# Designed miniproteins, single chains, continued (4), part 53

Each design is a single chain, and the fold is of that chain. pLDDT is the mean over its residues in the fold that is shown.

## One batch from the design tools (miniprotein)

Design m13813
Fold by ESMFold2-Fast:
Structure m13813 (fold): chain A 88 residues (1-88)
Amino acid sequence: MEEEIERVNEELRRLAAELARLRGPDPERQRRLDLAGVYRAVELVKKHFPELWEEFLASLDPEQREEVAKLLEEARAAAEALAAELAA
């Protein structure tokens, strides 16, 4: 299971690197790719280990939980934007 997540993350990193190479050096583009990768990794954890994700959130204080929610919202938006570009 942990090995399965690692393999998926490796494949996503390879794909992201190929896309970045083709589009050239762009700090905004790279940030978007990184955020999309984070979102995908979190979605995999939620899908396969929802209990671990809930336990992680429960271990955070309210301020940390708010910060994580903000980061995930940014990551979700970046993933949606990237998916739209790839589908076009």
Scores: mean pLDDT 71

Design m13814
Fold by ESMFold2-Fast:
Structure m13814 (fold): chain A 87 residues (1-87)
Amino acid sequence: MKEKILKDLEEANEKFLKEMEPKVKELLAEKDEEKREKLKKELEEEVREASARLLAALKNEKLVSEELEEKELEEARKLIEESLKSS
């Protein structure tokens, strides 16, 4: 389970970085101080919203992990039943 959460977090982080790349480039290319400040605030708000979504996903993971645990337990039970039939 921990490995799956880490992989999901890595994938989410890669997607987030790819989505943010054009906005970061826009911010770095912007020479107008007023427009830069606006872009910076928009970027900060998006990072905050992404962090809130990640926290919500981690909280949801506790509810989803109960369902996933039941599914994994059912799959494990089926595997044990098949192994017992082979023995």
Scores: mean pLDDT 64

Design m13815
Fold by ESMFold2-Fast:
Structure m13815 (fold): chain A 96 residues (1-96)
Amino acid sequence: MKSVAEQIEELVETKFAEFLAKTKDPKLRLKAEMILGSLRVMLSTYKVMKTPEEEIVESLIKFLENQAKLAEEEGDLELAQLLRDIAKGIEEIKKK
């Protein structure tokens, strides 16, 4: 049985890989890679600290929604949509 944290890691890695495979803009790719790097650090920290699943979910959704808002304000609508799709996927994992 996959843990919630493992399911979130799989979702994040898959969605960012799909986005980066279809994105040609170097600036947009750099922004996406920086956000992915932050998510990887957060997930690694939560594993080491044995953070409760509910706190992991809430913290990641808040981070992703904040980053999506910033991307939308910069006109990076495809990046904003990616971040919102991941946040929704995390919320759906929590319901299982």
Scores: mean pLDDT 85

Design m13816
Fold by ESMFold2-Fast:
Structure m13816 (fold): chain A 86 residues (1-86)
Amino acid sequence: STEQIVQDLLNKIKEIMIKQGMPPELVEKYVQASRSTLATMTEEQQMMTLHSMKLYSQQKVEENDPNKEFYEEIKKETEKALQQMK
């Protein structure tokens, strides 16, 4: 289901953020807030949100951001989620 796909994506983002060195407490708050927000959205709104995340991450990689490896992982997981939402 779309709900499960979104939850799996948020769990992957949590792992990526913690691996990048972000404080686990702040990561958990971010993930819970994101999950709550996405749960109120239609499938189309969720897809638009994921597309925006993908484009933002892609731009950061192309700009050779200091955290480009982090953004590459976010982009990859977001692309996988979008493919499942067909």
Scores: mean pLDDT 85

Design m13817
Fold by ESMFold2-Fast:
Structure m13817 (fold): chain A 100 residues (1-100)
Amino acid sequence: MTDEEKALKYLDKTIELLEQAASLDPRLQPVLDEVKKLKEDYKAGKISYEEFRDGLLKVLRQLRELYKASTDPEVQKLLKEAISNLLKALNYIDRIILKK
């Protein structure tokens, strides 16, 4: 797998976890929609790697805030796993940017 394929794999896992969390807590729907749009815009060539990374860093900050605000243990578990997978995706994206 390439660094790009690994980044997208971890991003897809993040989306799956956020879809589960949003089904339990509708407050998560806007951040889920933002991640899906970032992925679509990146795959369509509408945004650069740097813009994609910056968008995902904004999502990471939003997820950390939502994690701290959550009172549902199931939502907290899903958000913790989503944050972990997003950090892995960001690590592979950073590797792509730094190797250019």
Scores: mean pLDDT 86

Design m13818
Fold by ESMFold2-Fast:
Structure m13818 (fold): chain A 106 residues (1-106)
Amino acid sequence: MEKAEELIKKGDEAEKKGDYVTAGHYYVQAGKLYLENGDYEKAAEYFDRAAQVFEKSGNYEMAAYYYRLAAEAYKKGVNTPEQLERAKRYDEKAKEFEKKAIEKLN
């Protein structure tokens, strides 16, 4: 996924500069490309990374949204008991940030 790798590089560079919103945007684009290609594990990885940088930017709604997308993407690729256990960890993370997003709203 040459296009996804280029987007990841741009996201990593933006994150290193503290531009978390721009980094999140690039990681989201990479995650979507992996999802379209059926690479559910990498799609989940980059949606999770996007959520992490949105969290760092204080955007808990976007963090919650992409943690949920990471959980759903990972579940589509589950084929083993070990992968099912990891899917549960993604679900727990998504629920945690969904709660934080609600608590941050007045």
Scores: mean pLDDT 83

Design m13819
Fold by ESMFold2-Fast:
Structure m13819 (fold): chain A 85 residues (1-85)
Amino acid sequence: MELAEELVEAIKNKDPERVIAVLEKLSGKTLTEEERARVREILNSDLPEIEKLQQLAVILQNLPLAKAATESDSVEEAAKRAVEL
């Protein structure tokens, strides 16, 4: 629950370092410099928050997160589903 809320707030605030920290905790791996650069690019884009989360899921190759982002109407719902599963 707290990780889902932290991820949503980090995306809304366009805070790439906070997003990276949450994603590393959720995936159990350290992101490469190229993946970190892509996270910064996604957060600074004009995409809706749910689409930003979907793009972040692609970087991690995280199928549960990608499905949650696709099937959810809001970034809050998607993040909660991904963290709780």
Scores: mean pLDDT 75

Design m13820
Fold by ESMFold2-Fast:
Structure m13820 (fold): chain A 79 residues (1-79)
Amino acid sequence: ADAAIKALERAIEAAKAQKDPEATKYAELALEAVKKGDFDSAIKYAELALRAAEQAKHVETQVAAARALSAVKADKEAA
């Protein structure tokens, strides 16, 4: 959980730096879902954050969101 939280916080920072409000919103929702132990919702929101970054062509946010998605999936497998 700690690794996924840190990865999502980095994704939120990247999205804010690139002024991507949609990726920021979904990354924040994914972070709240991880904190609640709702990994299925966290995966869905992380995928939406990644999709938003891809559509906007915000490469830094896309990389951070992809790392966060991977970390959330790993936490679900470990749970």
Scores: mean pLDDT 84

Design m13821
Fold by ESMFold2-Fast:
Structure m13821 (fold): chain A 80 residues (1-80)
Amino acid sequence: PSEDEIAAEANIAFAEIIRGIVLSDAKHGKISPEVAEEILAEIDRTIARLEAGYRAGKITPEQVREEVQKLVRRVNEKAA
């Protein structure tokens, strides 16, 4: 794979790691189930969109990184 493909895949994998953290926090009562459900739905929609967009050549690795950074900020905002 190209360095660009690896970078895009790594950023998407990072979003999946954030998803796992949200699931763990919900399981341990750090986030309400309702808030966790909203956050997880947004993460899942974002991952699907980024995967589809990158595979179709519609977005760059830099755009994938930027969108994942925005997702992390929104997750932190909603979890607070």
Scores: mean pLDDT 83

Design m13822
Fold by ESMFold2-Fast:
Structure m13822 (fold): chain A 70 residues (1-70)
Amino acid sequence: SEAEKIEEEALKQIDEYFKTLSFEEALGKSLEIVQKTAQKLLELSRDAAERFAKRVQKYLDEKVAEYLAK
């Protein structure tokens, strides 16, 4: 569906940011993508928006933990 495509594209972009940018730049740009993507998903499906929010929270928590462990 359109919602699934939007979710997967946003998550791929966030992952690419953390692979190619500094942690601080990746976090900042990822938060911008999260805000825009959540708004789009909420217009299409509340369930998709909630699922996306949980997936992003888990991913960012893992990236923050990795950064702090160094």
Scores: mean pLDDT 85

Design m13823
Fold by ESMFold2-Fast:
Structure m13823 (fold): chain A 69 residues (1-69)
Amino acid sequence: SLELTAAVMNLTGISGEKARKIAEEHREEFLELLDKYGLTVLDAVSPFLRMKNREKVEKLSEELKKKFG
């Protein structure tokens, strides 16, 4: 979905096309990692929620970059 692609882009810095493929092919793993940190897709796309949950977002970003970057 568009929201999942945006979430992958925001958390990893990966380009839109590659981020879309990750969101489509690795949807379950991505959502599992969000759940691991108590985050939702909205937490990844909303600047306000990313700021509010900064510590969790940073840890998730590190793990996602290691796995997909």
Scores: mean pLDDT 83

Design m13824
Fold by ESMFold2-Fast:
Structure m13824 (fold): chain A 55 residues (1-55)
Amino acid sequence: SLLEQVERAAAYFESLGWPELAAYFRSFADAPEVAIRNFERLAGPELAARVLGLA
């Protein structure tokens, strides 16, 4: 689900030591598609696909 993808993105930033950025992505629970699009723009398509479980 899109919410699972948001949690994967947030967990990725927590693993990098950026809990505030993880909380930012979790704040999009009502618009998870916006969080996913923002993550893809920041991470790039290849890394985003791997982190989000799409590859």
Scores: mean pLDDT 82

Design m13825
Fold by ESMFold2-Fast:
Structure m13825 (fold): chain A 100 residues (1-100)
Amino acid sequence: SMEEIRELAERVREANREAYKEIAELAKQLPKEEQKEALETAETLMREGERRVEEILRRYEAGEISAEEAIELLEELLEHQKELTELWKESLKQKIKALK
């Protein structure tokens, strides 16, 4: 349904916002140059995530994909974003631990 699709889209957006906050918090423990790079990458990933959500919603509203396909794509996007965020958080934590 449209309501279910919108709710799922908002869950993806919220996950992206929380990911940005978590990365930004970890980045505070890095030197200024590395902090800037981490924040710029986080902002780029957040923008790409939002763009993908908007594209899925656009395709659904245009009748290019079914409600079932839209839900599947949003669920796949949510899982992909969570996995990338956890891998990047782990990489960032490892850099922090190795900091001299």
Scores: mean pLDDT 84

Design m13826
Fold by ESMFold2-Fast:
Structure m13826 (fold): chain A 64 residues (1-64)
Amino acid sequence: SLADQEAALNDMKNSLIEHYKATPEQQKKLDEVVKESIELLRKGEEPQEVVRKFSRKAMEILEE
């Protein structure tokens, strides 16, 4: 379901925050990436492609 996919994206965000010790600014940017990813799912983009895009954007934020 969309709710399960939203939960999975938030779990990935929380794991990245903990692992990388993300700053408040990085956490805010990750929240925006989650929102964008949920919007892509609502538009019918394949979940695997959404996760791929999420991971790429998240790593760009965390490697700043």
Scores: mean pLDDT 86

Design m13827
Fold by ESMFold2-Fast:
Structure m13827 (fold): chain A 79 residues (1-79)
Amino acid sequence: MTDEEFEYVAKKLNLPVPVVKAVYYYYKNNESLAATAKALGVSKSTVSRYLSLVPKEKLKEYYLEIETEIALYRMEQVI
């Protein structure tokens, strides 16, 4: 996934780009803070802070919305 794709999703969801990246990598890394922190190049505490900007009960829902918006963006690029 590219920075341009993350910027597109961030604009659609009205969330900061680092928050979108944190949610996406958190679920892609089987909910591992350490692996997400490594993927983002930040500390685990920074990842926890980014994830806390989204209600805990909606984290998985936002992840699914991120995947859906990326899929839509990619489809628009191939038409």
Scores: mean pLDDT 80

Design m13828
Fold by ESMFold2-Fast:
Structure m13828 (fold): chain A 71 residues (1-71)
Amino acid sequence: MAMKEKLLKKLEELANNPKADALDLSYAASIALQLGVDPKEVTEIVQQYIAGKLTPQEAIKKLVELAKKQI
């Protein structure tokens, strides 16, 4: 229980970094999966980043929204 709160806190910290890069997004995706986010939804967000539709920070913010729905 405390671990899920710590993981969500870390994910929110990553979302607040305007200098977030592809490694930060990769780490955020791993946290979202650990919090129970559907791999399909994580993949869709990462694909939007690869297509240039989202910055790394914007992609991480979407992962935070999905993670909050799982806890």
Scores: mean pLDDT 84

Design m13829
Fold by ESMFold2-Fast:
Structure m13829 (fold): chain A 78 residues (1-78)
Amino acid sequence: MIPEIVAEALKDPKIREAAEALLEAINAGDREAAVEAARTLKSLLPDPEVRRALAEYIASQARNERLAAEAYVILTAP
């Protein structure tokens, strides 16, 4: 189930595209692409509450736990 706060953020095509790119990179095991995508997504999300909710959602959908954890740290960092 997608949380409402995440569903609202993903209505923005730019945020949705960045989130999809991050999830694809994580699931492909591409650490460089995942780190770059996570930084891009972070730059699009100034609200730390939205970043945390989206980071939790992406981690729940990810098939690579290690890269999901690295992306989570990047997205939730100050």
Scores: mean pLDDT 85

Design m13830
Fold by ESMFold2-Fast:
Structure m13830 (fold): chain A 76 residues (1-76)
Amino acid sequence: MVKKVTFRVEGEPPDRGFLESFVALAGGTLLSYEGNEFTAAFPVSETSTDPEKFAEALSQLLGRKVEIVSEELVEA
């Protein structure tokens, strides 16, 4: 199972390469990047990254608000 999460970043879209690297460091995969919104898939496990904690960490790093638009649990 993977958790598919869509995030929205306030203001200017962040660099795609940066997002891909940051998502990968959190154990996820960047699925789509469209303007200020991106979707990433995270594996579901006891050690998996919490999407809310991911959004908070990204928000602090960018200095801009990052919000969760949607969450979906998908069979992998």
Scores: mean pLDDT 78

Design m13831
Fold by ESMFold2-Fast:
Structure m13831 (fold): chain A 78 residues (1-78)
Amino acid sequence: DVLLLKQLEELAKQLSKESAEALVQALKHESAAVQNRAWEILEANASKLVPLARAQLEELTKSEDEEVAARARYLLRF
């Protein structure tokens, strides 16, 4: 989804609690392109964004989607 990918780029510029939470929610999106872009942004800015959305990441570790759960566990290492 081109519109969602554009929204993720705007969120990446903010590095706020709200943007961190939105990026974490995008990790479970049905579009692989949206999931992968959210992962790239979170991984590149993990030291800033992970502390702002730690509770949301901990919830994602319970995901039935093992790729989503593994990505959340990896980010929590920061």
Scores: mean pLDDT 82

Design m13832
Fold by ESMFold2-Fast:
Structure m13832 (fold): chain A 111 residues (1-111)
Amino acid sequence: ARELARELLREEIRERAEKYGNYELVPEAEAKIDEILEEAAKNIFEEIEKAPEVSLEIDEEKNETTLTLEFDGKTITVTVSSTSAYALVAAVLVARRLIANNEAGPVRLEA
């Protein structure tokens, strides 16, 4: 799960640099990627509890984390094959990408 979250965050950093032309910031952001992920993992459950349109389901028997949210009348569901806090971080990163690209539908990730 942590490696999946790291790869997704790295992709987001590079996509933003390409969109805004801020390639000079990529090495600094990549150097801090583990620190950003550790901070996100520590705070993620509290952030989700405070989000009114976000639903979280953790299935310990299936070892799955499912994040569901509604955006512009569309339902986004992201399932990750892990119950770690990093699985929830990965699900949030995927949900943000889907929102940014105006995409909807179920996504399943293997951690």
Scores: mean pLDDT 77

Design m13833
Fold by ESMFold2-Fast:
Structure m13833 (fold): chain A 86 residues (1-86)
Amino acid sequence: MRTFYVNPYGVSPEQIRSYRAAGLPEERIRELVRKAAEVEMKNFDKLLEEYKKNNDEDGIKAVEKSRKRFEELFRELDPEVYEELK
């Protein structure tokens, strides 16, 4: 089985720590995290539209499940940023 694991933020915890150590303001780090999340959410929406257009029921269900897990994971990792994104 092939599984692709994508960091929910599009950046690693290691990179976030490096940004903070380099003196980046928390607001700037938050902006980067939020933008990465927006891109991923947009990608799920696009994929869902394409599967719906092709009447691929299995694909639709797979995307919806992945999106929901991503939202739950992102909310758990950074509930404040998730609230701003929504």
Scores: mean pLDDT 65

Design m13834
Fold by ESMFold2-Fast:
Structure m13834 (fold): chain A 108 residues (1-108)
Amino acid sequence: GSKSLQVLLKLIGLILRVIGLLTDLELGLISPKEALEEALEIAKETKELVEKNKDLFENADELLKKLDELIEKIKKLLKDPNITKEQAKKALEELRKLLMEILKSLKE
């Protein structure tokens, strides 16, 4: 339905934002800390999207648990003043994979 299409387009937008952050991090246009701060915002926005639309996803509660685990992981990394590019890249790749899993779980 129209609601599923709106959610699909929002998920695509979130995935593209993560890809943009990975590119900017690789090119040195953003710091690892800035990349993780934006990743945290994207993860929280994704959690809100899934929570408000649980009926549109297969295994919504499992997806929400994975999002909460990733949010806590990113928060812990952000407490370290010496965050590496590789740590930020790994967290962004985990977020990208989870967003793709969420996209694939979207019901028709």
Scores: mean pLDDT 91

Design m13835
Fold by ESMFold2-Fast:
Structure m13835 (fold): chain A 91 residues (1-91)
Amino acid sequence: SDNLIITKTELSETETETVGVDSRNPSKVQTIRIREVPHEDYTELTIETNRSGPIAEGMLEIYLASYATSKKAKIEELELSSSRAVAKLRK
């Protein structure tokens, strides 16, 4: 939408932050941070948001599924809270 300004920043080789601002309500900022930690045979993925509650939880699940699909990976072991998702991804 023309009213949504999205900024994506690479904080490190393993961390990306996406900030969304609605121009109709610029005081509301939504932040999604994705962190990848590579291991021997899987990648540990952490997705955090500055929002909480059931809607934020559902959003984290959607982002996690989308990210896994983009990496051609399967989701193994998911720990989900109201503002944070931690999953193991295996290719």
Scores: mean pLDDT 71

Design m13836
Fold by ESMFold2-Fast:
Structure m13836 (fold): chain A 97 residues (1-97)
Amino acid sequence: SMEELRREMEEIARQLEAYLEARRAGQPVDEAEVRQLIARLVELVEQLFGPEYARKAEIILYAAFGDLDRARALAEELGDEASLAGIDKLEAALAAA
């Protein structure tokens, strides 16, 4: 059901938020599990909101987890200037830290 898909999406989002907090605190994270959670969340977003939102979510998630090269490549493929500008700001902020 749509509610079950939404519930799974919220659960995965919580797990990814916990990993993001761990990375911010300098704690080790399971990069393979993070990639699997991103892949599943993107699938759920595609089922609930369609492919455009799924691609945007994929860009944001890779950027948030530090894979800026992959996030940039995806944003360039989509011609998503807003996401490219966001990645540039995030990259500049990380370089300044």
Scores: mean pLDDT 82

Design m13837
Fold by ESMFold2-Fast:
Structure m13837 (fold): chain A 86 residues (1-86)
Amino acid sequence: IEEAKATEVELPPEILETIEELAEVVREYLLLEGFSEEEAEELAERARERLTAEAKTLAAIKGAEEALKKLEELLRESRAVLEARR
């Protein structure tokens, strides 16, 4: 399976959890913006897939610790935007 070959860099659970939290923030933000639950879910899933790919690339280049740090920074900024929208 080509997918298995592409996953040489296994992401730590902490990175995966942070990506899931980011996807949830994206979904909540889209719902507040007036998107339907279906549209928000689709866009959040796309964001999750993209974040996972970017995290794997960053972890391969900079290491898992740096990838986690960047994702946590993005999560903080995203939460701040969501709270400002509430």
Scores: mean pLDDT 76

Design m13838
Fold by ESMFold2-Fast:
Structure m13838 (fold): chain A 88 residues (1-88)
Amino acid sequence: SAEREENIAALEAVIAALRARAAELEARGLTEAAAAVRHVAAVLEDVLARLKAGASVEELEADPEVRARLAEAEAALAEARRLEAEAA
């Protein structure tokens, strides 16, 4: 469906942006922030693989393993933001 294709394209763009951000943070010596952003990208890559394999967004949102991984990603993103703010 168009919605599925849009969701896949949007997620691929977010993952690419996170990978680029992690490289920038690493170049600045913010190794812990870079690692946290890479962890977020890895979680989203797993979600992307599941979407490409035929899972719906609703199925992924209902999956306790996916929910746990997304909660880890949210915590990692919050930590990366904290570390970036501390470095500013």
Scores: mean pLDDT 85

Design m13839
Fold by ESMFold2-Fast:
Structure m13839 (fold): chain A 92 residues (1-92)
Amino acid sequence: MEELKKIYEEAKEKGYKEAKDYLLNAIRNKVPISPRTLFFTPIVVGEELIKKGKEIIEKSKDEEEIKKGVALIGYGEGLIKVPEDLSAKSAA
């Protein structure tokens, strides 16, 4: 139980950091991507990873596969949170 929570929280933090670094690097390097496409990419990837993680958990009885599914869900949720937080702060 505690191990799954730790895996989830660590994966979520990692996903958040990677999405933030991706967006900041793209802005700083003046990558020719529209702001909409740039912000939409972490959301699409995050949603796909969450879906895949849920499927692994639902279909697998193996503890290692369940841990992998939990990590994918956490990482995907972390990816989605960055554009949400930035969008909210930009609107204020």
Scores: mean pLDDT 76

Design m13840
Fold by ESMFold2-Fast:
Structure m13840 (fold): chain A 139 residues (1-139)
Amino acid sequence: SLEEIEKKVFELLKQATELSRDPEKVVEASRLLIEALDLIEKYNIKLTDEQKEYIKRAVENLAKYTTDPENPELVRSVVEALIYALNFAAKINDTELLKIVLDGLERALIFNPDIFYQVSVENYDKVSEEALEALKKIR
């Protein structure tokens, strides 16, 4: 049911935010955030301010790992999560969240350009026209 999906999204966002604080759980946090954002898009779930804050906290924590060249799997997971968050932020027109996501993606491009390019191409079909325009501002 929609109510069960809404409860799942809340729990995924809460867990993703908590796990995003632990460097050893960044890949898992990224996966949970991607799952939550995918469900939000698929079912057009309207978020509470608390749920939006979970996304902002998770994104801010995860974006710190975009500059780590020693763990390509971790950087790849974080960049994918940020692309999903970019799509979400663009759709809801949240300028603060857009700035946090774009700052993280710009750092990924500067420090890990090959990973940034690969993940962006792999997720091109998942990015809205508004999110694509935001990505074009990263140079």
Scores: mean pLDDT 83

Design m13841
Fold by ESMFold2-Fast:
Structure m13841 (fold): chain A 69 residues (1-69)
Amino acid sequence: MSSLNPSIREAIEEIEKLAEEKGLSDREKAVIYTSAAIRAIGRRVEDPSLSEEEIAKLILEEAKKLIES
């Protein structure tokens, strides 16, 4: 079965849409994804009880802050 949670997939799709609307390069998108991934890993290490939906929200919030700055 696919291991990718639907909430994580939806967050990734929204990030891609926002990045395209902002006119970001592939390199800039890579920085955004890397920053979001580091934040999600850090939060999961601090609180292993976080749901995949909560992790997806954290990824999306971090990415939005970087895109909207």
Scores: mean pLDDT 76

Design m13842
Fold by ESMFold2-Fast:
Structure m13842 (fold): chain A 68 residues (1-68)
Amino acid sequence: MKEKLLEAAEKLEKEGILESAKSLRSVANATDTVDIELGLEIAKQEFQELPEEERKKALEVLEEVEKE
């Protein structure tokens, strides 16, 4: 799961959504010590601080990662 979150962060970086990517990298590092579900909840909380367009893209990437 850490690898999937890091991959999602890299996809966001390619799209220019750097703050969301940074948040996902932070969550990925935390998932070594926290439940994955809690890590995803924290990521969604951090995404709420983003502009609407960036938040929408970040949530789409996160949903795609969860399905894989």
Scores: mean pLDDT 69

Design m13843
Fold by ESMFold2-Fast:
Structure m13843 (fold): chain A 86 residues (1-86)
Amino acid sequence: AGAGAGGVNGGDSTARIAYEGLQKGGMEVIAYGANPEAGSGGAIGRWTDEQAERAAKLGREGMEKNGGTATYAAGTPKHPVPAPPG
């Protein structure tokens, strides 16, 4: 599927990641799972390539705007995770 419009939810995801970092006592970005190796095909619990790209971009922008560094990771095919919020 093509990339859908979800700017508000995308922004909320970035804010949520920042909030979670603060709650864990640090600048920690929690990345919801992505599976770039799976491609755009529909595997349950995995992101599309477009969703993964969007999440990564928002995470980088959030880190830069907050003037800090953060640790985040994407899921793998062996460890599928839910789709990103948005």
Scores: mean pLDDT 40

Design m13844
Fold by ESMFold2-Fast:
Structure m13844 (fold): chain A 68 residues (1-68)
Amino acid sequence: SMEEKKKKALEKLVEMFSKAVPEEVARKAAEAILNGDYEAALAELEPYLGEVAAKVALAEAKKVVEKL
């Protein structure tokens, strides 16, 4: 189902981001990415990762979403 796919994507993105940012920030960034709001996702990640690493993390997150 769409809800199960979205939940699995959210969990994968949170796990990936939580390696470098607090879980709450990881969750907000993951939700923004699943909603297509990439600017909001970068705004959440950049304070912790810096601009370059945040953009790399976003690119990897997009690959995870595309493989669903």
Scores: mean pLDDT 84

Design m13845
Fold by ESMFold2-Fast:
Structure m13845 (fold): chain A 67 residues (1-67)
Amino acid sequence: SMEELAKELAEKAKKELLEAGASEPFANWAQREIERAALEQKSKEEMEKAAKKNLEAGIKMARLLNE
């Protein structure tokens, strides 16, 4: 289902954010934001693109916050 895909994409993004040095609160916030953004899309392909875009932005932000 789209709900299961959104949750899976968000959980994977949280793991990658933590591996990139994001704090637990930031990674938890970003997970919720990515799941929300994915669920707003019209197709599974658009959901994956939205999740990837938000993950890349999150990694950049996490790196800035760790400086």
Scores: mean pLDDT 83

Design m13846
Fold by ESMFold2-Fast:
Structure m13846 (fold): chain A 61 residues (1-61)
Amino acid sequence: MDLVGIKTAPGASERVAKALEEAGIKVVATGSTAVLAEGDVDKIRETAEKTPGVLAVGTSR
C-alpha cells in the first residue's frame, strides 16, 4: 500500500486523521498541518476531499 501525504489547514489535522480512521484507513503520522496515511490512494483521496480543512492530497513520487 502507498503512503499518502495530506496537507491540512492549521488545527484541522486531528479532524482529518479521525475521518481517515473512521473510513478504515491507517494513519501513520499527524503533524500540525499534515497527515500521513497508508492505504488505497483513491479511498484516502475521497475521504480527504469530504473533510473540511484539507488543502492538498499527494502520493510519493
Scores: mean pLDDT 78

